# Designed miniproteins, single chains: the designs that were tried, part 68

Each design is a single chain, and the fold is of that chain. pLDDT is the mean over its residues in the fold that is shown.

## One batch from the design tools (miniprotein)

Design m2353
Fold by ESMFold2-Fast:
Structure m2353 (fold): chain A 68 residues (1-68)
Amino acid sequence: SMQDEFEKARENLLKLYEDKAPKELLDELDKRLTEIINDESLSEEEKEQRMKQAVLEFLDEVAALKAA
């Protein structure tokens, strides 16, 4: 199902960045992705777009932390 694909994407993303970001930012990303995946008001396309945006914002936060 698409729900299973979103859950796998969440797991894969968290694994990809587990050694590249502080736990606090990873936990925040996990919460954001979980909220998006479980938001019944969003279409599958909207979920994909919001998950992509959450990852981009996470990457910006990681970059900002390293620059500080």
Scores: mean pLDDT 85

Design m2354
Fold by ESMFold2-Fast:
Structure m2354 (fold): chain A 61 residues (1-61)
Amino acid sequence: SAEDLIAEFRARLEANANASLEEIRAIVDEFLARAGTLPPAERARALAELLRLVSEHMARR
């Protein structure tokens, strides 16, 4: 579900707080691809939340 994907993405970012930009990019690409497999309504919500979380993570660097 979108909820499970978002929770997993957040946990992955937290586990990789000091990761390189290249590693963060790889994580983002992985989760964007996975979000693309969700139904349209869940996909839109997952994508919005993934973008919010990565923006927040990048702002803390």
Scores: mean pLDDT 82

Design m2355
Fold by ESMFold2-Fast:
Structure m2355 (fold): chain A 65 residues (1-65)
Amino acid sequence: DAEKLRQEAQKHIELARQALADGDVDSALRHLTLAAKTISQLPPDDAQRLAKEALPVAAELAAAL
């Protein structure tokens, strides 16, 4: 169900953001990886929207590595 996958992807993006705020780079990477996997299963419009939402978090993670 696209609805459940969309909610799951949003949850993982938020958990990654929280992990970065806590300085937990390993947890942030894990959650972004799960978000990317879930996004890949979504319709193109939803996938593009969530990928754009994840981009700032991914950029902050890259800067922390």
Scores: mean pLDDT 85

Design m2356
Fold by ESMFold2-Fast:
Structure m2356 (fold): chain A 66 residues (1-66)
Amino acid sequence: SVEEQVREKARELGFSEEEIERIVEATKGGLDAVERELLRIAIAHPSPEHNARLSELGRFIAELLK
């Protein structure tokens, strides 16, 4: 499922289980909802390394939701 693919990718990228479940829930609202959730995470814990992982996850999810 899309949800399980997103969970696995986010886990591989080192996100917390709480972050993973928020991101998975956001996929139900489509790409715009996902982008808003990823931005919230970036604002809460800003770092270049974390932002790179968020960008990679966002691209992965965008491909899944096409």
Scores: mean pLDDT 84

Design m2357
Fold by ESMFold2-Fast:
Structure m2357 (fold): chain A 88 residues (1-88)
Amino acid sequence: MSVEERAVAKIREALDELERVGAERATPEQRRNALSVAAALARLLGDRETEERALALGADPADVAALTAQLRADPEAFARAVAAIAAE
C-alpha cells in the first residue's frame, strides 16, 4: 500500500473503533478534535466517505475547513501528518 492508502486505512480503523466503544473513552473536546483532524485528512486524501463519517461522529465543520486550508498551504506538513497517521 502507498503511504496515503495506509493513512486512509488507519483513519477508517480509528473511526470503526470510535463507533464500537462510543464516547466513553475520550472527553467530548478530545473526540471532536480527533474527528476534525480525521475529516480534514480524509478530505485532502479524496476519501469522501471517511470525511462524511467523521463529520457524522462529531467533527467540527469549521475546524475541518481551517485544518484543510492550513495543510493545503503547507504540503510538507500534510505529507508529515499522512506519514504519522500511516505509522500508527
Scores: mean pLDDT 78

Design m2358
Fold by ESMFold2-Fast:
Structure m2358 (fold): chain A 92 residues (1-92)
Amino acid sequence: MMFRVTVRSASGEVLGESEPRSTFTQMGNDLVALIEAALRAGERTLTVVIEADTEESAQRMAEEAVAIGKALGLRVVSVEVSGGVARVVLER
């Protein structure tokens, strides 16, 4: 199982990208760090793009991104999963 996460601004600019990870825990840690960095930079709307080997893995990481966003006080705008790719839009 392999994961990669990219955090983008509202304009689609890449704010940060993880290294490929083989565990949910490592990817979750990278995801927290990337979202917090974007929020510190003043971003209001974030798109989290998750790439995984399977739709099930992408969905599980999308659920983690939603949980992290909510814990950080963000609103979940949309969650879309198609194949091994998930897109989660978060707003503060």
Scores: mean pLDDT 83

Design m2359
Fold by ESMFold2-Fast:
Structure m2359 (fold): chain A 88 residues (1-88)
Amino acid sequence: MEDPRLAERLARLTPEDVKLLREYAKGFGFDEDEIAAALVAAAYMPKRLSELSEPERVVFLGIVKQNLEEIKEKYPEEIAAARAFLAA
């Protein structure tokens, strides 16, 4: 179950984590809403994206891509917050 501390989770991400997320997500053809959904998923991971190997990053983005519609349906407010974070 999602906790209300998304802002705290997002604050744990480094600029390098955000850069890696954008680069990999664009490689998968993600738009800005889909990148925001991927950022929400990344914020809740026990390891940061920069701490993952290249194959682990690909697997993570693949899982997000498979679940994009469900993530958008269940977490629209969190996606909006992630979009605001990415725009800053």
Scores: mean pLDDT 78

Design m2360
Fold by ESMFold2-Fast:
Structure m2360 (fold): chain A 90 residues (1-90)
Amino acid sequence: AREAARASEEGARGAEEAGDEAGAKASRGGAEMARRGEEEGSPEKSALGSGLAAGLSGIGAGVSRIAGYEEGARASGEGARRAAEAAKRD
């Protein structure tokens, strides 16, 4: 769960560095959902938060690719993949 939040935050930072505000915003939303799930102290809510982090970061990656922000899309997509792996371990 904490790893999912961190992965989404790293994706957001990479998107921001690439100038991709939409990807960064989506990945930050994912990180917030992962943290909220972690704070609830429930494995089910923690896993749900990690899944939402992966989904939101993935959407950001898709939007960034369409807009031509290749580096932002890559960063958000990598964050989504890592968040999904964290959800599987919860």
Scores: mean pLDDT 67

Design m2361
Fold by ESMFold2-Fast:
Structure m2361 (fold): chain A 61 residues (1-61)
Amino acid sequence: SAVAEAEAARVREAALAAGASEHLATTIQGNLLKEAEEGASDEEVRRGAANAIAAIRRQPG
């Protein structure tokens, strides 16, 4: 969905900005997209993305 793609992109950007590796950023993005493909709602995807970004910001690098 458009929501899943946008939220996955935001998480990837946040991870890279915080100094995460390309591998980690890609893994987190892929996980959110996979959850959406497996039936996660837009609300579940948004919550997952927000939690991931918050975790990244607490422990950047």
Scores: mean pLDDT 80

Design m2362
Fold by ESMFold2-Fast:
Structure m2362 (fold): chain A 76 residues (1-76)
Amino acid sequence: AVETIKKAAELAIKNKDYETSGQLVLAAMYVLRGDYARAIAELRKAKDLSRANGDSQTAALAEQGIKQVEAALAAA
């Protein structure tokens, strides 16, 4: 999950979308703290924002991150 979120954040930075990148960093922090529910909320915000900005690649990585974190939450 963290690696996928990191790749999404790097892509957002490359596209100069610092707001989406900031939300992705926050999501990664929540994953590292074990707060998966808040991580999913921040990833959804990042996905919606990247889609609004036309960044389909970052949105797809955020969606993959959501699925990975949801799997971790279900296992907890």
Scores: mean pLDDT 82

Design m2363
Fold by ESMFold2-Fast:
Structure m2363 (fold): chain A 64 residues (1-64)
Amino acid sequence: SMEERIAEAKARIEKWKAEDPRVKELYDDFLKANPDIPEDGLNVVFASWLEANPEALLAEYKAR
């Protein structure tokens, strides 16, 4: 269900943030870039995007 998908995305993001501080910075940047997307929808999009683009963490590290 959509509720399960939203809950899974939130849980994955919280786990990733706990494991790697770069994920928090990347998520904050994603929030700033997408201010009109509701949090639940944003979490689903962000989790899917990061899974598809794990190299984004390397780019974040180089940008900081």
Scores: mean pLDDT 75

Design m2364
Fold by ESMFold2-Fast:
Structure m2364 (fold): chain A 94 residues (1-94)
Amino acid sequence: MEEKAKEIVEKIADIIGKLQKEKKVSKEDLAKALAEALGGEIEEKDGKYVVTYEDEEYEIKVEIEVTEEGVLKVKIYDKNNNLIYEETFKMKLP
């Protein structure tokens, strides 16, 4: 479970780095790229995008909130909905 959480965080960091180089830092571009790469779902809520990915094998849930251009809040939950990992990524705006 912990190794899978780390793998997901590393994938998110790689996607963020790629998008930053491409200057795709809008909330919509970030949400779409993250959902596509993780195989997750996108929800638009209160002017922000939420990308959710659930891994049934490892029983973890990943939630990424894109609240502002280039700002992402990553949360990983266990099967009992306990928060096991949280990080905020801030990208350089072009």
Scores: mean pLDDT 76

Design m2365
Fold by ESMFold2-Fast:
Structure m2365 (fold): chain A 70 residues (1-70)
Amino acid sequence: AEELIKEAEKLLNEGKIPSDELLDRIQQAYLELRRKAKETGDPELQEMADRLEDLIYKALQLRSEKAKAA
């Protein structure tokens, strides 16, 4: 999950939209981390899930902008 966060942050900082494959992996990791954090109460898992959620939002906003310009 940490590597996915790092990769997505790099792309978004460069103004690049993550690939559909990468976004799917991020969404799956977010759902899994949310579930595990809820089951275990582990704050580190919750923090990672929150970061993935923010990245998804940023990617969707950037995608929306690019789609309107295309």
Scores: mean pLDDT 77

Design m2366
Fold by ESMFold2-Fast:
Structure m2366 (fold): chain A 98 residues (1-98)
Amino acid sequence: AIVVTQSPASLTVAEGGTATLTSTFSGADPANVTVTWLRADTGEPVAGATVTTSGNTSTLTIANVTRADAGRYLQRVVDTATGATAYGPPTELTVVPA
């Protein structure tokens, strides 16, 4: 089975700051894996953020954070060779006034 670990579990960022979330998976070949960062409440892909993937690790960077960026984020990992899907535990982002 695919195992997904995500950190941090929660973070607080002031408006205009940068939020960085990291996820790592195991139990699948990175060559056959599709990684997507999702808003946990809607299931929609995260927009307006930078995603960097290296091997088994994916980093979501949200620069110039606004109150609209607050909420829960999780990673979806799909093994295209088997069709197996796994989700990371959600990270809660709190955005505070600058």
Scores: mean pLDDT 83

Design m2367
Fold by ESMFold2-Fast:
Structure m2367 (fold): chain A 68 residues (1-68)
Amino acid sequence: ELEKIIKENEEKRKEYIEKAKEAEKLEPREAAIKASSYYVLAAGATADAIIAERRKEKKEEEEKLKEE
């Protein structure tokens, strides 16, 4: 499940960055508003991916501890 969460958030980050780049082609005011909104969403997805990666690392450490 954590692996799926990481992958989904990485894909969302890429999608938001692509949308932000597309929004940069709009008129300057609209570009600033929409592109910044997508970059904020991309940052959120990045944070979620990092949190999931940290939880995966913790589970791997716990499994190593249980084995030896």
Scores: mean pLDDT 78

Design m2368
Fold by ESMFold2-Fast:
Structure m2368 (fold): chain A 88 residues (1-88)
Amino acid sequence: KDEEIEKIREEIRRATREIIERLRREGRLDVLRELEEEAKREKVPLEEVLFRHEAEVAAKRGDIGTALRYIGLLIDLRLVKEYEEKKK
């Protein structure tokens, strides 16, 4: 089932690129930098911090659908990590 994991990885990469492109387009480079520093401090992938931030912002705005989408991506990211650890 490597095909399913590859599809999940590709979705994670697309979502990550979309967030970064949006932050750059909105001139929110300070936010992007803060999230990159948070990822380094916590020793987690940037994707995890980005999805967590987007879920929190969406939830505070009352956009439950978007918040749930990013929570789903966080779950997918954890599942990919567990799959890679078991394959070693």
Scores: mean pLDDT 82

Design m2369
Fold by ESMFold2-Fast:
Structure m2369 (fold): chain A 64 residues (1-64)
Amino acid sequence: DTQTVELVVTLKKKPKDKEEAEKQAQKAIDATLAQLEAAGVRVLSRGPLKVEGNVATAEVVLES
């Protein structure tokens, strides 16, 4: 089955500006997706990345 979920990841460092925020958020989400794949979950797609303060969110589609 396919499910759409929202990933919420806390950044380890507060970014200095919007560009740093996007880079840190991208790394954090990518690391989380890699852990899901290592656990046997297939990641089909990644939606738009959002950053608010030190929190990164992305909608992803997973296959069990």
Scores: mean pLDDT 77

Design m2370
Fold by ESMFold2-Fast:
Structure m2370 (fold): chain A 79 residues (1-79)
Amino acid sequence: LSPEQRAIIEQARARARAAGAKVLAEGSAEQQEAFIETLRRDAEEAPELAAPELGAEAAEALAREAEEVAREAEAAVKA
């Protein structure tokens, strides 16, 4: 990944984590589930739609980060 591609991925990841933390701390169970489902959907589709110019490596990194955030959120809800 280029430094520019990495910066974009890290910014997206940071925003997703900040949003997730707020929803998990203050949201209802329904809102938490909706957020986790959205993250999983975004992980599948975002590389295809949002990052065609970033290339396969960047797309995979984005999907992996989104999936990790979704799993972390799900674990927090189930705890």
Scores: mean pLDDT 60

Design m2371
Fold by ESMFold2-Fast:
Structure m2371 (fold): chain A 95 residues (1-95)
Amino acid sequence: KAEAFRKLAEMFRLLAEAAKNKIPISEIQEKAEALYQEALELDESILPELEKIGKEAVEKYKPEAEKGTSEEKRYELLAKTYEEVAEKFEKLAKE
């Protein structure tokens, strides 16, 4: 279970780094999908926790995105959101 959470954290760190550098998700999608599949192969019981944390992140991000923010601001918000999600999974991996 801890190893699966580490793979999810690695995936979200990758997504955060891409967003910080304004790299389109299409450029890192293959790597992100590989990490996601590795996590599921290790322990698919992580899915409910991923769903919870994902929902929290979307609800937090959505109001700011709906304000018609610039593309630059959206990348900044995405980077921050992915970084927060990665930190949560890193914490779960230590437990």
Scores: mean pLDDT 76

Design m2372
Fold by ESMFold2-Fast:
Structure m2372 (fold): chain A 75 residues (1-75)
Amino acid sequence: SASAEAGLAAVRRAVEEVLGPDAVVTAREAMQLMGRASAAAGAAVGEMIRAGVIKPDDVLSGREIVEALERAIHA
């Protein structure tokens, strides 16, 4: 598994490169799309789903995914 801070950095880059901050997708779709660009980003989103931080069918923007991961790391 990616470390928490490395996962956050990877998700931030994947949001910029793949989704954009305002594009909305399901958490499961975000995991798949980000995972294609960065294994660390896909793993970080997958771990959020596994831990129950987000649900796989939650519709989220890239910005909301980054914010949710930041909150989970500092919880």
Scores: mean pLDDT 81

Design m2373
Fold by ESMFold2-Fast:
Formats: structure tokens, sequence, C-alpha cells
Structure m2373 (fold): chain A 89 residues (1-89)
């Protein structure tokens, strides 16, 4: 139980950090509704993945499974960052 709680807290910390990056990107495209819509759509996918991974960790039965899910989420964060940068170009 304790390991799951710490994993969920780490996931939330990563989510909050990346959410702040999306807020910064929106500020950079202020006055461009099309670019803002692309960033908003990307953040909606990110929010969905965050919730999905929290639920997967809650259902996980082993520390190995939890660690795998954390690594998968970290990989997705990298992909979201790359897509967010591409949305500005």
Amino acid sequence: MEFKEKAIEELKKLYEQYKAEFDTLRARVAGDPAAQARIDALQAEFDKDYNDYVEKIKKAKTEEEIQKLLNEFRQKLSEYRDEAVAALG
C-alpha cells in the first residue's frame, strides 16, 4: 500500500510540473486561437493519461508493475513535451 501511495504522489508531482509547462506555452501563443486549441487538445490527452496511469497504479499488485507504469508515464511526458514544442512551429 505505502509504495502505491508514494508512486501516486510522484505521478501527481510530475503532472503538476508538466501542467505548468503547458500554461507557459499557452501564454506564448496568446492571441493565436488555432495554436491555443492545439495546446488545449494536447493537455486534454495528457490529463486523460495522468488519470489512466493513477488508476493503473491503484490496480497494480506488485512493485515491479508499479515501477513499469511509472517508467511508461515518464516516457509519455517526454512525448507530450516534444508534441507541445512541435505545436508552436
Scores: mean pLDDT 81

Design m2374
Fold by ESMFold2-Fast:
Structure m2374 (fold): chain A 91 residues (1-91)
Amino acid sequence: DPNLERLEKMFEVIERIKEIVKKYKGDLKTQVEESKKVAEEAGLDVSDAKTVYDVMVIVNQEIARLVAADPSLREKVLEYLKKIAEELKNK
């Protein structure tokens, strides 16, 4: 399923961005540059993104597009977002 493979790629992008933010803690410029590179490698247009948050919005918009095209992916997205939310509570 191309939509499922694309969704898994978006989850991989999020995990890589999380590691970038952790690795470059306190270096916001490098966090943005490396996060944009990861998203661009995944075929996302992040040229106008100025923050890691902007990059994450673009990734989440792609995920929303995939769920709209294949609603069966919704539960998998919700499970992943719940895991991210739990991790963020510890920050």
Scores: mean pLDDT 85

Design m2375
Fold by ESMFold2-Fast:
Structure m2375 (fold): chain A 67 residues (1-67)
Amino acid sequence: SEAREAANKLGDALSKEDFKAAEEAVKELEKINPEAGKAARELLEAVKKKDLDAAQEAAAKLHAALN
């Protein structure tokens, strides 16, 4: 499951504040699953803004898009 692997890479990158690796993971998700990629983009932007509520909402959307 390429989309789950990309989502895991995004999670790892965000936990390390490696925004370059996070951007690459978002681009992979956008290529594999556009709905998951959109949610992943929202998650990355929310984390950059330190908006916890928006990040939780985007993470839930990402999870839903992968099921």
Scores: mean pLDDT 86

Design m2376
Fold by ESMFold2-Fast:
Parts: C-alpha cells; sequence; structure tokens
Structure m2376 (fold): chain A 86 residues (1-86)
C-alpha cells in the first residue's frame, strides 16, 4: 500500500494536535513531528514500511524530551490517524 506524503503529514499534524490536548509536552510534540517530517522529506509517495520508520523516528525524538508513555502516545496517535486516511 502507498500513501501520498501530504496525507501522511496531515495525519502527523492531527496526531500532534491530539497529543497536545492529552498533555504531551509541546517540545516533545514538536521534536516528534519534525522527525516524522524529516523521515519523509523529498518523497511524494510513501510505503507502509516508510510510514513505520517515520513513526519510530517520531517516537525516539519525543522520548528524548518526555516519558516513554507520552512518546508512545504520540506514536500511537500518528498510526491511528494514518489508518483513518487509508
Amino acid sequence: MVMSTEDVLKAAREAAEEARKRGVPEEAVRAGLQAIEDSLAGKEEVTEDEIDRAQMAGYFAARELTSDEEAALLARLFAEKVRERQ
């Protein structure tokens, strides 16, 4: 399965907004979102494997700035928002 990078980035932004509403620190959300954007940079379409790698990049970037639970929440919300767009 292949998705447009723009749809995945929209899912990432929606996940970031939801994570903020659930109390994930702004710095961690920004770092996670930036890591996802950087992972997908220069690509017009992305595979499920590339989306999984972007999710992991977001998780690790957020985890440096917050708890594992909050970093995992951001990553899970990203995966959920991507599934809603498939």
Scores: mean pLDDT 87

Design m2377
Fold by ESMFold2-Fast:
Structure m2377 (fold): chain A 78 residues (1-78)
Amino acid sequence: AKAEADKLIEKGEQALKEGNYFEAARYWNEAGVAYAQAGDLEKAIESFRKTIEAAQKAGDEAMVALAQGNLEMVERKK
């Protein structure tokens, strides 16, 4: 549900304030998946792009790759 995705974004923003980029990227990626499942493809795309940014700051190459794959999948669905 979109409400679950919104809650995950709040957790991601809190993690960013704490300087925890690994947790922030994880929450943003989960939000993107939740938005995609809810059919909000535009919000899913935005969330995966934010995941990539946070994961790059964390040095988490695996999360960058995961989020890039998720972004491509959602963009193909239009």
Scores: mean pLDDT 83

Design m2378
Fold by ESMFold2-Fast:
Structure m2378 (fold): chain A 91 residues (1-91)
Amino acid sequence: DLQKRREEFVKKTLERKEKIEAEVNSLDEESREEALKMYELGKTHPRLAAIKSTAYYVRAVGYEIEGKLEEARKLRTIADAGNLGIAEAEK
């Protein structure tokens, strides 16, 4: 059921809001700027933000396989910010 999956995504993402915001605030300036752009994109263009957030998660997995854990964490946080923007637009 697409409706139930969408509602669960919104609920689960909003439950993580404080944690995601804290992670974004802990980023370096360049990564934080990208995360804030992804958050805004999620609110204004949720479909595009979903595609871009998925791409960031895939890249993060690639960096984790290479042992580049810090770079991977930054990309995961940027992706999470995009998903937070999508969830806030849908509530």
Scores: mean pLDDT 86

Design m2379
Fold by ESMFold2-Fast:
Structure m2379 (fold): chain A 84 residues (1-84)
Amino acid sequence: MIEEGKKLYEEAVERLAEHYAARLLAGGTEETSARLGGRLLAEDVANGEESGLLVPRTEEEKRLAEEAKKAAEEAKKMIKEALE
């Protein structure tokens, strides 16, 4: 159902967003900006956007990025099926 896809997407994006926020904090970004930036970066990665800021630095970050992409594709499929 559409709600299941949305939950899967939000959970995967939140995990990746926390990882990016931690990386931005370690780089000297302020907590509020790091949290917002981490969420935006996670959303972009889930939607297939590519940039230097989205390059995975660790194996764990790479896995989180792939999981977010999978969750986004599954959520899009469920939403599309529900609307079409």
Scores: mean pLDDT 69

Design m2380
Fold by ESMFold2-Fast:
Structure m2380 (fold): chain A 91 residues (1-91)
Amino acid sequence: MAEEIKKIREELKDNPEEARIKAVYLYFTKVKGLTLEDLKALREKIQNSSVEEVKKILEDYGVKIEYLDPSLKTIFIDVLNKVIEYIEKEK
């Protein structure tokens, strides 16, 4: 974890999006213990939720949301799609 965090910080300089996807992957899979199926279920739940409900879902997973932006749902769905693809690619 500490080594992975340091690597993510270094990657943020050259590829902030990919470093962010790796951070989300580590948090949900290694810290929260979510499986690929759990992530797919979370994606579906978010797609069927309001922006306010998405904020609550993320906070329930320990993600602190300081500002409620209407694009939060779209951004998080995009991030989840990329995390799911990352897991499927790495197997």
Scores: mean pLDDT 69

Design m2381
Fold by ESMFold2-Fast:
Structure m2381 (fold): chain A 80 residues (1-80)
Amino acid sequence: TEEGLLASLLEAARQGDGFEAYLVVEIAEERGDEELLEETRRAAREALPELRKRLEENKDNPGLKALYEGNIRALERAIE
């Protein structure tokens, strides 16, 4: 069920989960799976605007700020 795990990680990436996006990128690069790599980077690019908006709205909440900043950094790294 590696395909099932990858599908779950990619869905998490679409929801803005940066660590999961990074994991899928690593797996795609190790496999030479350019289609999976492109799909993951697309998911990351689409998730970033909403996370940046949530970060701006929650700058006064240290926990949420750290959470959104962490996910934004991980997603930006996945796009590289």
Scores: mean pLDDT 81

Design m2382
Fold by ESMFold2-Fast:
Structure m2382 (fold): chain A 82 residues (1-82)
Amino acid sequence: MEELLEQMKENLEKAVKKMEEGDISSASSLLTSGSLLGSLADTEEARQLLADGYEKIAEVAKKRGDTKTAEDYQKISDKIRK
C-alpha cells in the first residue's frame, strides 16, 4: 500500500515539473499513471494525493496562461475531493 502512495507522489511531482516546463503531454501522461495507482490503492490518502496533484497542475497551467487546462484540471480535483 505505501509503495503505491510513494509511486503516486513521484508521478504527480514529475507531472507538476513537466507542466512547469510546458510539456502538457508528458504531464497528462504522468497524471494518468498517478490516477491508475490511486485507483489500485483505493484509500482516502491516495484520493487526497491525486486531488492535490491535479490542483497543483491547474495552478501551474493558470500561471502559464493556459486557462482552459487549469479549469479542466481544477474541476477534476474538485470532483475527486467529493
Scores: mean pLDDT 79

Design m2383
Fold by ESMFold2-Fast:
Structure m2383 (fold): chain A 89 residues (1-89)
Amino acid sequence: SMEEELREAAEQAEKAGEEEIARLLREAAENPEDLTPLVEAMALAFGLEPEEQEILREMLEALRNKDEKKIEEIKPKFEEISKKRRAKK
């Protein structure tokens, strides 16, 4: 389940010494209806700017709601964020 996956991800983050990311992933697992902890965890993991965090949040909401039009609107912006993050690795 998503809750189990988030808890497992939190344990891996804790073992890696990423305590803040681990805490946020646990909060996401406890409150799956609230996307804020998940967005904040990904922001810390990937170094996302506030504008990029908002795009990620909109994408996650659109996927949750199966809103095809919103997904198509956000997808190019989300792909640009992913491209920038890959370039830093």
Scores: mean pLDDT 77

Design m2384
Fold by ESMFold2-Fast:
Structure m2384 (fold): chain A 101 residues (1-101)
Amino acid sequence: SMHDQQLIQRTDALYNDFLSRLNSLRKEDEEAVNEAIEYLNKMKKITDEAVTSRRLYTEFLTETILQAETAITAIGVEGGLAVLKKSLEKLEELYKREKEK
């Protein structure tokens, strides 16, 4: 639907902006930034591969990015990394359960 396409486009824009934000923090903690980008990319891949639950996964990714950005602003890269790690674990569990049906 047009609504789903708009949601996807907005989430892709947020994803790209957040990826750029993470890369700007490399000089502060390169290892944490690399790990955060890995988690973000894994979530993006799961979201892009989701057919039936695409909308819910897209909304989850959007919320995760907003929470991670807030955490980075409050306590630095470690806060963003913690949010992304927790969100990835939840998304992988949900995705695994859907595949087992």
Scores: mean pLDDT 83

Design m2385
Fold by ESMFold2-Fast:
Structure m2385 (fold): chain A 76 residues (1-76)
Amino acid sequence: MEEKIREVLEKRGERLEKAYEQGDEKTIEEISRVGKEIGEVLGKPEIGEEGSRKVRESKSAEEADKELSETIKEAL
């Protein structure tokens, strides 16, 4: 289970880097919504919503990736 989560996070990190590099606000918003979805699936929607907001407020792909990773860890 942990290996699959790490793989998903790695691929998402790459997509975030591209989105921030290109200034693609739509893709950044879509990825932030995934944080909400994870919170809902794991029964902790408040954690998902907080993580989603932190991703939107992030100024770089690295910061957004860290916030999303922390959200998943807190939800698990």
Scores: mean pLDDT 70

Design m2386
Fold by ESMFold2-Fast:
Structure m2386 (fold): chain A 59 residues (1-59)
Amino acid sequence: AVEEFKEKIAKGEELSRDLVYEAMKERWGEEIAQKVLDRLTSLKPEEVAVVAIRVKAES
């Protein structure tokens, strides 16, 4: 999950909510994964990266 997520981000490919959740859950746990999904307004790589960094910093 995390490796697939990183590859898609690097290529600028569209992400799925399921892939974002599984990658965040694998890396940082279920609570952070859910908080990231709750804050997302789109699945664009740039938004996912910014939201994930903010949620992780608050944890």
Scores: mean pLDDT 75

Design m2387
Fold by ESMFold2-Fast:
Structure m2387 (fold): chain A 110 residues (1-110)
Amino acid sequence: DAEQTVLGPGPLQNMAINMMKQGVKPSDILKQVTDYATRRATSVYSNPGSLPLTSAAESGELKDIATKGVNGEISLDDARKQLKDLSIKLSVDSATHTINMMLKRIKERE
């Protein structure tokens, strides 16, 4: 239950970790993760009139938004916009948390 969910936090956390191991600066890592997450979310949520329904527990908030769109509680366009914006936010927040935790561990070692 995860890699089929569009923009799961795990893959982007692993991307950030691998870039840190390669000596990439935290600011450059965040830019690359944000660019990737934005392109991926735009690709998935760009088509009007259709809405992907997620089933992943890790994407509970994304699943809730998708369900509300399908049920007509919000418009499909609003649901797609909210899903896109939240997917990007969750990916960036997850990568930022991972980078900060790695930086904290480096500081604690010194």
Scores: mean pLDDT 66

